# Designs tried in a protein design run: designed miniproteins, single chains, continued (4). Part 28

Each design is a single chain, and the fold is of that chain. pLDDT is the mean over its residues in the fold that is shown.

## One batch from the design tools (miniprotein)

Design m12946
Fold by ESMFold2-Fast:
Structure m12946 (fold): chain A 64 residues (1-64)
Amino acid sequence: MSTTQILVQGEREAIEKFLAGDVDGALATLDATRAQVEAVGSPEEAAAATARLDALRKSIQDQA
């Protein structure tokens, strides 16, 4: 399983939950995805992916 695959799936699940009105579930999905990326990715991949996940998390919180 690649870091990119984990990231893409986590982002998709979080967005789907947010659109369904489950803000807490969306944020929890992003947090779990961040932990998975940090566990399996290279330092460079983890840094890029976590920055992207943090940006999405902020956007969800700002829109909720």
Scores: mean pLDDT 80

Design m12947
Fold by ESMFold2-Fast:
Structure m12947 (fold): chain A 87 residues (1-87)
Amino acid sequence: MKEVYEEALEKLKKLEEDLEELEKLLKEDSSLTVEQLRQALERLKGELKQLLEHVEPKLSKEQLEELKKRIEELLKRFEELVKEHEE
């Protein structure tokens, strides 16, 4: 239980760091394309879905709700980043 939750949080932290790196690249590298952003978003969504499906039967309701909130926040942040770049 504790190990699964901690592993999920570590995976989520890595995905958050990947998003921060992508935000930095967008600011520093004007050659980054919308297509590359969309591919990164699809990959991130897939990894988040796989993480949630893997841990859902193993976590308590409270742990699952906390994880879902962080996932939703991360997805919103990524979607906003893509929209800003498209505009």
Scores: mean pLDDT 74

Design m12948
Fold by ESMFold2-Fast:
Order: structure tokens, then C-alpha cells, then sequence
Structure m12948 (fold): chain A 89 residues (1-89)
């Protein structure tokens, strides 16, 4: 459901935000910011009913997520991105 998609995206964003806060390098912080930008675009596409575009932005968010230094926050964000992907099927 759309409610499940948006809840998963919100939880992913919280963990990315915490990953940014815990990052020491500017490169890692910028990777987290790019991941957040793609989560926002995924949410907008999902609300518009464009699940294909939403999934493409989630894929880009996953790639930028790899740049986050804090492993625990990165893993939690990934779990919630995967939950959003499943809810979009």
C-alpha cells in the first residue's frame, strides 16, 4: 500500500540522516544527502502512481547509500529501502 511505501521511505530517511550526522568526511555526508534526494524523488513518483520511476530512484538511493561511513545506519536504511521496493510491487 502507499501508506507502507511512505512509512518505509520515512524510516530509511531517518537512518540516512543519522548516518550523515555520524559521518566525519564531507564525501560521506554528500553521499547521504544524494541518497536523501533520491528517496524524496522516489516518494513523489510513488504518490503520482509512477512505480517504475520510484523504483529507479530507490536504486540510485542504494548506490549513494554505499558512501555512508556508519555501517549500522547504512544497513538499517537499506532494510527500509528494500521494504519500500517490496511495497511497490
Amino acid sequence: SMKDVLAALEEAAKHIYEGIKKSKSEESKKSGQKALEHLDKAGQAAVAGDNETALKHLEKAREHLKGIENEAERKKALEHIEAAEEALK
Scores: mean pLDDT 89

Design m12949
Fold by ESMFold2-Fast:
Structure m12949 (fold): chain A 88 residues (1-88)
Amino acid sequence: MAAERARAEAERVRDDGVGGLEALLDGARAAAALGDLAAAEGRLAAARTLADETVARAGELDAEVAAQTAADGAAYLAEIEAVVAAAR
């Protein structure tokens, strides 16, 4: 199989994952602004699941892109965790 095509598919998985995590971060911020800690924590749980699934999918295609995807996920999770912590 062409490694270049696998990398291109992994990059698409990474981009889709980032979009989903950005939406969950926006949702967590909105919930926190309303004082809805339970909803903000729910967004964090969903973000952890999405990050894990996205890394697994990228890892089936390209290990380097999977590592980059894990770094992106960790950054978004840290931001959502900070939003939840500030709302407590």
Scores: mean pLDDT 87

Design m12950
Fold by ESMFold2-Fast:
Structure m12950 (fold): chain A 102 residues (1-102)
Amino acid sequence: MEAVEAARAGDVERALRLTIELFEQAKKYAENGQYEKAMELATRAAVAADEIGRVHPELRELTEKMREAFAKAADYASNGQPELAKKYAEEGIKLAREALER
């Protein structure tokens, strides 16, 4: 099941878990210098976060912060700053985990 599909089905917990998996995969590709693939996966994670906020408005503030963290991670990765890209990817994952605990 894709994160977007889980979000639309109302399974917010699964959608958040799948979004975390996409961010973790993006981080691994960035660490290996595969920035194009990292950008692709991070973009999919951002789309999933936006969809979670769209179908669950109560999570909108949190999903917007996740999307902002992703955007910064993607920007730093594309500019050859993998350490900062990793930092913001980890912030996005932390926010998603916080949502799972609520």
Scores: mean pLDDT 77

Design m12951
Fold by ESMFold2-Fast:
Structure m12951 (fold): chain A 107 residues (1-107)
Amino acid sequence: MKEEAIKRIDELYKKAKEVLTNPEAQKLLDEVFDYLKRIIEGQPVDREKLLELVKKLAEVAKKMSPRERDTLYGILNDMFSIALEVATPEQRELIEEIRDEFEKLLK
């Protein structure tokens, strides 16, 4: 299950990189992907650093075209949903908090 979830998230990450033309957004997405992978694998993560990365990605997304921004938002939501399917209760709370912050910042 975890291996399948990581594979699905990797496929979404590759699609996001094809849509993102902004190098700063690509770099931030790389870091968010690494953190999501670590969470799924049960590795410890820095919650504050992950929230900072999500906030920075949202700020960069606001400068994108509406279509590119909506595509990025959709892909990130799909990635979070996949991570939630395999997360422990503790990891699920962290992922939900990060997703809620990202949605709030794009409002």
Scores: mean pLDDT 77

Design m12952
Fold by ESMFold2-Fast:
Structure m12952 (fold): chain A 113 residues (1-113)
Amino acid sequence: AKEALEEIEKLIEEVEKIAKEEKDKELKEKILELAEVSKRQLEIAKELVEILGEKDPKAIEAIQEAYLNARTALTLAKNAKKGKVSLEELEEELKELKERLKELEERLEEAKK
């Protein structure tokens, strides 16, 4: 679990680095938003590990989802930097990632009960 969480943190740091190097203000803001969504998913995964334990299937699922979503965010950031993803496409992908975040937040609230 710890190694997976550290790998997610590294992926998020790479997204933030791409955002810092971006000269287009609108693209920069969207890439930063990708990083923020991924950070929140990582925090939820960490909290689920604390509440349920590292071996709980729900905690493992949250880590796997946070990892896959962070990889998606990095791919989107890299492709946006290369001009392969439009601002509109980036906004649509962000909307999907935010919906996945809402589902994780609901699972966290259930685990706290």
Scores: mean pLDDT 86

Design m12953
Fold by ESMFold2-Fast:
Structure m12953 (fold): chain A 67 residues (1-67)
Amino acid sequence: SDEELKRRIEELLRRFAAQGGGRELLPSALDDLLAAAKEAGISLEELYEQLSNSETDPAGHGELARA
């Protein structure tokens, strides 16, 4: 359940980034991501929780570390 939710969110993030969502599609891609998550049964709250629990870099910041 929770692991499946996390995997789905990661897949959505992967797709949005893979579609060249760097900055060109960022605003639209984010809105589409939220809509897709909701359609899949993933609420904004769940999405936020899973994203907050994500940690891939040594500092624990992810992409925002370079922002």
Scores: mean pLDDT 56

Design m12954
Fold by ESMFold2-Fast:
Structure m12954 (fold): chain A 89 residues (1-89)
Amino acid sequence: MEEEVRELLRRAEELIRRGDLRGAVRELTRAVELMKQNPVSLTLLLELQGVLSGGLEAARRAGDEETAAELERLLEEVDKLNKKRKEEL
């Protein structure tokens, strides 16, 4: 599972570099869904948050408001997961 998430993050970063922000959103959405269903390390959550933030900045610079909104929503989901995991400890 952790390797699957890392591979999704790697692909998302490559897609962001190529300007394929829609492809990046699909990979990042899959990563968030996997993390909702399985306990994950804080390090992996922070890595996902970093990739999402980078994609959001790229979408905003490109004026892609739809993709920016989707990435912002995914960031909120990750923030909720991070808070929930800390509260469950």
Scores: mean pLDDT 80

Design m12955
Fold by ESMFold2-Fast:
Structure m12955 (fold): chain A 71 residues (1-71)
Amino acid sequence: SKLAEYAELLGVPQSVISNIRKRYGEKVLDIMVAAAEGRKAAGTYRPLSPAELYAMADAVVANFAVDAARA
């Protein structure tokens, strides 16, 4: 499933991915996954802790607010 695939990609339990999707929505999760894939392609990827993933989700939401204010 998409949930299991994202959990494996990000190196965390499926429960962490499920919680991020529930709290922040699927669009935020998809952006986080795309960023991880980009870092893997660039050779700069490292596994993130659950705390780092939650911080990243918060940063993605903050970036949406900044982009909306700029428009």
Scores: mean pLDDT 74

Design m12956
Fold by ESMFold2-Fast:
Structure m12956 (fold): chain A 65 residues (1-65)
Amino acid sequence: MTEIIKEIINAMDKGDEEKAVEKLKEFVELAPEDLYALTLLLMAATISGMEKVAKLAAEAINRIE
């Protein structure tokens, strides 16, 4: 689990939005209720301007609440 979060962050750091989206989809399937991780990823994506990553994280959070 921690490994995939690191892969998402690493992809965002490299500007690889497609890979970040792919890895985030995998994470959501494995941990759909991990509000803390999804919130941190949403914040990171918003700061980085990665709209597709931010949208996916926000949609996942909305399904929890």
Scores: mean pLDDT 81

Design m12957
Fold by ESMFold2-Fast:
Structure m12957 (fold): chain A 64 residues (1-64)
Amino acid sequence: MYTVVGDTGDAGAARALGGTVVREYPDATARVEGSRVTVETSNREAAERAAAGVRALGGTAEVS
């Protein structure tokens, strides 16, 4: 299982990214807390997509 923790710097961006990831990858779960997004998934593509999305917004993301 992959866990992605990212800070987008914006609460709206965090919500939009979380919603996009779970829509594209139904097995992924997203938790949004302010500007932070936590994505949990067994799908490596979903984890990479979430991390790339955070970084594209100028944020920081860690994958574990």
Scores: mean pLDDT 85

Design m12958
Fold by ESMFold2-Fast:
Structure m12958 (fold): chain A 74 residues (1-74)
Amino acid sequence: ELEELHRRVAERALELAEEAGNELAKKVAELALTLDPEEFEKALVELAKKASKEEVEKALEILAEAQREVAAAA
């Protein structure tokens, strides 16, 4: 299920963000768990406007790692 897969990625991203102490990635993961995909995309755009390029890059690395781990465990 697409919705279940999305939740697993978001949950793992939240864990990784907490371990890394990355507040931007943590906020992104929390939004992914609470918002519909369309609202999540809008929230991401607004959040990215307030973050530095380095913060965004680090958050994307955490999200990509979460996706990789969930895919490998499937």
Scores: mean pLDDT 76

Design m12959
Fold by ESMFold2-Fast:
Structure m12959 (fold): chain A 66 residues (1-66)
Amino acid sequence: MEELIEEAERIARSGDVAKTVGLVMLAFGYILDGKADEAKAYAEGLIRAGAMVNTAKKLLEMADKL
C-alpha cells in the first residue's frame, strides 16, 4: 500500500497533469469497485504532493464509507 502512495506522489510531483488527473480517475474507479485501500493510497499520494487536494480529500471520504 505504501508503494502505491509513493508512486502516486511521484507522478503528481512530476508535473504531468494528464497522469495526475489519471490518478484521480483510477482512485474513483477503485471506489466503484469497492477497493477502499487502493483508492485511499492514490488519494493520499495526491495529498502528499499537494495536487488536486480538495478532490483527493473527497475521494478519501468516499473510500472511508466503503
Scores: mean pLDDT 83

Design m12960
Fold by ESMFold2-Fast:
Structure m12960 (fold): chain A 85 residues (1-85)
Amino acid sequence: SLAAVLQQLDNLSLQFGEAIRNKDVEKALAILAQVADLAAQHPEALRDPVLTFIGNATKLAEHYNMPEIIEALEELRAHLEQALS
């Protein structure tokens, strides 16, 4: 169901925030890969929720000075925007 998919994204968002606060780059990148996979499976339903996640995640990564995470988030955004074309 859509509700179950949105709950999965919410759980990934919470885990991502924890990884960033702990400066765990590897775990944060692994979570972003899971977000990308989830978005690929549900592109129409998850477009706006994932774009919102990317915006919030970028601000958090900037605050914790994690440039590799910012780059990965920019790549994820570009991939989602390309899927709209």
Scores: mean pLDDT 86

Design m12961
Fold by ESMFold2-Fast:
Structure m12961 (fold): chain A 64 residues (1-64)
Amino acid sequence: MSKIFESLSERQQKAVELARESQLKKPFEEIGKEVGLSKKTVRRVYLEYETEEGLELIKEGVAK
């Protein structure tokens, strides 16, 4: 797991996981309603997580 993901609150971690599971088909607004966060917070933590995760995948040589 990335350090960003590990530093997130339980609600923020759930928001990131829901966004990934839906492959961004579920709007951040709906994810925010489920976890009790604003759409802006959900978008911010998701982008921070995906940026770090993408860098880790590149380092591992498994970048998609």
Scores: mean pLDDT 65

Design m12962
Fold by ESMFold2-Fast:
Structure m12962 (fold): chain A 80 residues (1-80)
Amino acid sequence: AIEEAMELVKETQEELKKLVEENLDTPLEEVREKIKKIIEETRKKLRELGLPEELIEEYLQEVEDFAERLLGALETAKNL
């Protein structure tokens, strides 16, 4: 249900943050591919919860926006 979906989004965001922190020296393109895999796994889990596709896309957009912010921060850090 919605509570489970919100928890999954939060867990995914924490996983993405940890991934970026553990991959500071990894090429940006490799980090981006790892992020895509995590987002795709989250999409499957949201579908398993029985959510409508529109709601799944809304939650995934939130995760994607968070990932883009992390990638931007990583890009900035690599240029320091």
Scores: mean pLDDT 83

Design m12963
Fold by ESMFold2-Fast:
Structure m12963 (fold): chain A 61 residues (1-61)
Amino acid sequence: EVEEIRAMTPEEARRKLEEILKEMGNESYRKAVERVLEITGGDPRAAAIAALAIKRHNEEA
């Protein structure tokens, strides 16, 4: 969850982000994550949190 990702190192957050991206396999989803990286200046924890939120939204509806 979000709190777990906040406690990760940048390296762990990058691995988690890549895992989520592999599970989704969606080009528009990847585009949304790239946008978060642009806005945050490449913060992998912020990107991983955004990826998790998008994944959860897509799973529900």
Scores: mean pLDDT 73

Design m12964
Fold by ESMFold2-Fast:
Structure m12964 (fold): chain A 67 residues (1-67)
Amino acid sequence: METIKQLFEKYGISISDFLDEVSKLLSEKEELTEEAADEAAIEAISKLTNISKEEARKILDLIKAES
């Protein structure tokens, strides 16, 4: 949790805003797979920052590696 918070703060992302965006994206999905959850997380990070999906994916990978 702490490491995720630090990474999000570095990129200017609020954890609350991230969770709200992911929740919204997941509620639109018919199938809740791990890939769908990852895609929602990447999309949320990209939308909440001025970064590409490639950079958002790297952030997600770091979160997973440290969690």
Scores: mean pLDDT 71

Design m12965
Fold by ESMFold2-Fast:
Structure m12965 (fold): chain A 81 residues (1-81)
Amino acid sequence: TDIDQVRDFANTIDAHDQFTADQLMAMVRTLTILTDAQIAAIAAQLAQYDQVTAQQARDIINAHAPAVRAAMGQIVGQDAA
C-alpha cells in the first residue's frame, strides 16, 4: 500500500545518517503517491545541498509532500499507541 511505501522510506531514512541528493531523489522517485510537481519541488530543494542529514531529508519531503507527512504521522501514531 502507499502507507507501506512511506513506512519503508521512513525506515530507510532512519537507518542512515546522511544522503547525497541523488541517493535521496532515487528513493523519492519510488513513492507512487507523489506528483511530478512534488518530485520536481523536492529535487529543486536538494539541488542546493551536496549531502543532507536524515532530519533535513524528512523536513524537505514533509514540506513539499503533504501526503507523505500525513502517512508519516499515521505511522508514528501507531508506534506511540
Scores: mean pLDDT 72

Design m12966
Fold by ESMFold2-Fast:
Structure m12966 (fold): chain A 94 residues (1-94)
Amino acid sequence: GNIVAILKATVLSPGKLRLEALVKDKDNVVKKETVIRDANNNITLLSEEEVDDTSAIDRFIEEAKRFGINPENSSYLQGLALKSMIEAREALEK
């Protein structure tokens, strides 16, 4: 599935993140996924649910624009870039 949005990224430790993301599945259904990425780059899915509230998309649009990313051009690489920028910035500001 294509990452549509990173809604929230939380640094739990220097190599461990909790991510809340909107992803588009093969049937073009937008779902909210919560995952943990650990220091070994293993991803654990914590929850997956269909999006009932579009306000989460508005938050993504604002974040994507802040990082110079077009939210309409959903891709895994754009999601990774946004995540990495948020992680690096949060780590430097601690």
Scores: mean pLDDT 61

Design m12967
Fold by ESMFold2-Fast:
Structure m12967 (fold): chain A 97 residues (1-97)
Amino acid sequence: MKKKTFTIEASATSLAGFQGLLDEAVEKVKEYLKKDGIKIRLEVEAPPSALDHARQAAEYAKKKIEELAKKNGSKVEIEVDVRAGPRSRVTVTVEEK
């Protein structure tokens, strides 16, 4: 299977900060949303104090990816994992079947 991974990190603790990171992640995967059988994994790491903001931003990004895939008539599987950690980081993995 062919996999591509993108990592985006910044000093983000606000909802807007995490929305910015997740929006950049969505832009990185847009080209793959035209293909069928794509699996996308969103892994978000946030400081414990920002975990709820990271979770909200990740859910928004998931819905946006689903809407883009639907518009393109493509079948896409999306997994979201939000974890507490010392960094504000988004890792996106795109897997082709």
Scores: mean pLDDT 79

Design m12968
Fold by ESMFold2-Fast:
Structure m12968 (fold): chain A 87 residues (1-87)
Amino acid sequence: KAKSLEELFEETKKTLEERLKKMEEAVQQKDTALFSTQYKQISRASAKLKDIGDKFDEEQDYDKAAEARKVVEEVTLKVRSLRHQVQ
């Protein structure tokens, strides 16, 4: 069976958490190639999470839509902080 919207949300959220952790490790190791790879993966996962949030809005699940947007915002702020450390 195809994954539910809730399963896609949880999977995408977990992927973002794992990629952010690896991006933090890349900053500590000064590994610019690893940083770039994680940045691209986070950008793709964030886009997917925005689409999931829009689908929750369409289904009138406003609480889940708001949760998805909050996760995207938190990820965006953390990525900005990490980019400042790498320059």
Scores: mean pLDDT 83

Design m12969
Fold by ESMFold2-Fast:
Structure m12969 (fold): chain A 99 residues (1-99)
Amino acid sequence: MERERNIERVKELLLELARELERRGLLEAARKFREAAENVEDEEKALELFGEGMRLAGRAEGLPEAQQEAAAEAGREALRAMLAGLTPEDIRAMAEALA
């Protein structure tokens, strides 16, 4: 039950992020986030698609290639943690504690 609830929560979050990107005109990145939501039960595929979406969003925002890759990597780590049952708030708190 816990795993199913985590998958549902992550799927909802990915769809919410996709809608926000669509509102900002980042349609290609939003599409990748929607694809990640559809593939959330396949962790490796979801991580790959979410990372691609983060890279595309960074590119659209004008970030240098190195920062696009950093965003993709950070996104994959965050999604992996959320699938493991950590909330976005838990991830943020952990990041602040390590800074």
Scores: mean pLDDT 78

Design m12970
Fold by ESMFold2-Fast:
Structure m12970 (fold): chain A 94 residues (1-94)
Amino acid sequence: SATDAELRARRDEMVALIRADPRLSEEQKEEAILIVGTAVQEAREELDPALALEVAARLHELVRRLSAGEISLDEFVAGVTALAREARARLAAQ
């Protein structure tokens, strides 16, 4: 679907940003890539298309902030966890 294509494109862009970051160790890159992959897959499987795209856009913002050095890896993990919690709460309220 068009939504699946956009989610995959955003995931690939996020993975490329993480892989290109010279400040992250290989272990930190693997952790961040796994987190991104899991979050995009869960959004695609669990959320409606509009909410999935919104979550992916917010996740992409967190990846950009991580790659810019504006947030730490720990802050990134906390941000992704908070985003997932917010998305699940919004899904449950509908």
Scores: mean pLDDT 88

Design m12971
Fold by ESMFold2-Fast:
Structure m12971 (fold): chain A 72 residues (1-72)
Amino acid sequence: MAKEIADKALEAEKQGNKSEAARYFTAGALIAVGYEIEGDTEKAREAWKYLAEVSEKLGDKETAEHYRKLAE
């Protein structure tokens, strides 16, 4: 689930593993895009919302705002 991937990105960042965190953020974004392509707009919005929440917790307000707009 996209939430699990977003949580893994946050955990990797907390451990200082920025490379792993970047991979999980990329995986989460690809999952959200996959839902959009399949027409599952609700799951896509949930995925973007979780990515926004994690970005906010990491202090990346610009990226968090971008993902929030995609979740609308």
Scores: mean pLDDT 77

Design m12972
Fold by ESMFold2-Fast:
Structure m12972 (fold): chain A 91 residues (1-91)
Amino acid sequence: METEIELLDESGNVVASLRASADRDGRLLAMAVMVVIAKKLGASKIVIRTTGSRAEAERMAKEMVGMLELAGLKVKSVRVRDGEVEIELEK
């Protein structure tokens, strides 16, 4: 399964990107790394694109939200589409 994670600023510019072909554990590690970078850079939005099913995207959304909250970031909204997760962070 291929996964791409992008961090966006308040203007919608991509400030960091990570692409991985990974199993579940590799995917969780990639998400954890991007959470740390999001906090460091003050990212406003996280976009996850995956070749997985909608159910996989929904699971990834839940996992990412949990990691963001553990890192002390507040999640404003979560949008799940087929193959895409969009998470907005509170300022």
Scores: mean pLDDT 81

Design m12973
Fold by ESMFold2-Fast:
Structure m12973 (fold): chain A 87 residues (1-87)
Amino acid sequence: MEESRKIQEKIAEEIIEELKKLVEGDKSAKKKIKELLEKELELRLKLTPASEEEIERAKEENEKLVEELNEEVLKEAEEALEEAKKA
């Protein structure tokens, strides 16, 4: 399925671009990353049947990634502000 492979590649590129925006302070990027991860998982499941266990694991990994981005991005933003105050 060549068309599905192209869509999957585009989703991966969009996730990377939104991650860059999130690191730069665009809070709207977090919502987009979550939507893109959901789209990628749904597309993957249509292309390759996965076990119930694999689906559950993928969902947990996606939730964990979104949560980790929130905590790490906030921490990095706070550290950057503290560094700016020292200068």
Scores: mean pLDDT 67

Design m12974
Fold by ESMFold2-Fast:
Structure m12974 (fold): chain A 85 residues (1-85)
Amino acid sequence: METEKRREILNELTAKLLDPSISEEELREIAEKAKELKDEETLMLAYSKLEEVSEEAKKKKEELTKELLERVDESIKKTREELEK
């Protein structure tokens, strides 16, 4: 039955999307297959993960997180040193 085959493929694609080590190429393949199957949910998940795994998007997120943490840590350290004096 067409529905059974579609369900099996979608389950396989979803399992791959849950892998935190998934590559950009694998995500693009999943997006292409989801588009062929006309499954908008899997397609949207693949695109969201593509932005997250993209080296540029990952670097931007990592840089922003690092800057925020460094600012917080520096402020806490400076405040603690003033209080300890």
Scores: mean pLDDT 71

Design m12975
Fold by ESMFold2-Fast:
Structure m12975 (fold): chain A 69 residues (1-69)
Amino acid sequence: EEELVELQLKAEEGDFDAQSRLSVLVGRRVAEEVGPASTDEAAARAAALASRLIEEYRRKAKERREKEE
């Protein structure tokens, strides 16, 4: 959500606390959607989802910086 985009912006500026918090929140969201990674397939889906979420937040952070309002 918007909060995760804000954390991504701060993480890109070198805020290690924001980077750690973002990692934890992304992990929680992935666990909620995929469930426990008890199989190789579940682990692969979790990794793919985490990667997509990080890319999505990166894109939204960039879009927000460009729009600046």
Scores: mean pLDDT 73

Design m12976
Fold by ESMFold2-Fast:
Structure m12976 (fold): chain A 64 residues (1-64)
Amino acid sequence: SQRQQLLQVVSQAMEQIDKVKSREEKEELIKETRKQLRDLGLSDSTVDTIVRGLESMGDRHLAS
């Protein structure tokens, strides 16, 4: 259950990050995803690793 919830949160965040139109929207999505991952009981280090991946994706999308 927790693994399925984690995969769903990450998949939705990855889909949404490709649709952000500004750095502000990226930051809001990152903040919300970080909260969702913490609510699932993930460690800060794991949350930071996932969030850094999403930030990289968003930065590439916005630079395109």
Scores: mean pLDDT 84

Design m12977
Fold by ESMFold2-Fast:
Structure m12977 (fold): chain A 99 residues (1-99)
Amino acid sequence: MEKIEELIAQLEEVAKQNDPSKAPEILKLIKQIYEEASQLEDTPEVRAQLAELGKRFMAVMESGVVDVLKAATQKHYGTDREPSVEEIEEFVKELLEKE
């Protein structure tokens, strides 16, 4: 549980930088959060703790991560227009395939 809290705190700090070059680091942190969560026992106490951490995780996704991913997608395609959801999804897939 402490590892997940630490990873979410790191994600919050990286997302605040609003730096498109940090998109790979952001995706790596998201992957690590899911990997750590998947290793926890399925108990009512763990579910309650994950629900609270999940709210914090969703807040950082909505307030910073989406903007960084959009900016990184724009830079990747060399465009100033807002990228489509499909373009963002393709870019994210490419980044994840390189790990």
Scores: mean pLDDT 77

Design m12978
Fold by ESMFold2-Fast:
Structure m12978 (fold): chain A 91 residues (1-91)
Amino acid sequence: MITEEDVREARKKLEEESKKLIEALRKAGLEEAAKRVEEAAKRALELLEEALRLVKEGVDSKVVEEKLREALRVVLEVIREIAEELGLEIG
């Protein structure tokens, strides 16, 4: 069962990891890539806030899982696009 704590921990990890990635990209001079990660992280955090609301309201765990998968897809899609532009293989 997905709990409020699970969603809060996921949100915290996303905030911490996205901040580190954004800082690393900016230091490397990849400002446009950093902006794309920032926008994707913002959208994923909004989806995680919706997931937290659904958990608080006692909504079916399957619906919460779908929202969490949507958040993950948003971040992975941008990371994949950046990796392809940089010529990196993600395996």
Scores: mean pLDDT 79

Design m12979
Fold by ESMFold2-Fast:
Structure m12979 (fold): chain A 88 residues (1-88)
Amino acid sequence: GLSPDVQQAIADLEALRADLQALLDQLLSTQPSVDPSLVQAVQDTLAAIDATIAALRNRQLPGVQPVLQAIATARANAAAVIAQLRAY
């Protein structure tokens, strides 16, 4: 099975993904002229999070350091985009 730390990281990424999707949906419903480049950045970030979760679940990453790096990168990218959406 997956390690508990990886399972927790997947849960955290799924929560970030849900928060990011909800913020995008709210922005699109309240701001009819939102920057399309920001919308694309959010969609790209969602796709990257989904790909990272899939790679972690399927054990496709070769060793502990690539796993930790993938988790850290996905979390950092999600946090940056969430901050941009909340500043809007």
Scores: mean pLDDT 77

Design m12980
Fold by ESMFold2-Fast:
Structure m12980 (fold): chain A 79 residues (1-79)
Amino acid sequence: SRSGEILLEELRRILEEKGRDKLTILEVSLAGQRALEKGADPKLVETAVVLIVIEANQNDGLVTLEQAEEAIKLAEKSV
């Protein structure tokens, strides 16, 4: 979906800005806020961010872009 693409792009931008391959929970929340500002669907963003945070908590508070993309796909199936 367009909303999922917007959220994924904001996550990618944070990684590029910081020169890293993994995101913190706070950075995932920031990406969600930026996606909402760009007109992404609030229900999709909220669902995706929750799923990404669950994944991060299972991985020492860090998540890869690939793990975030899978969580976004799962959120798109559930909304």
Scores: mean pLDDT 88

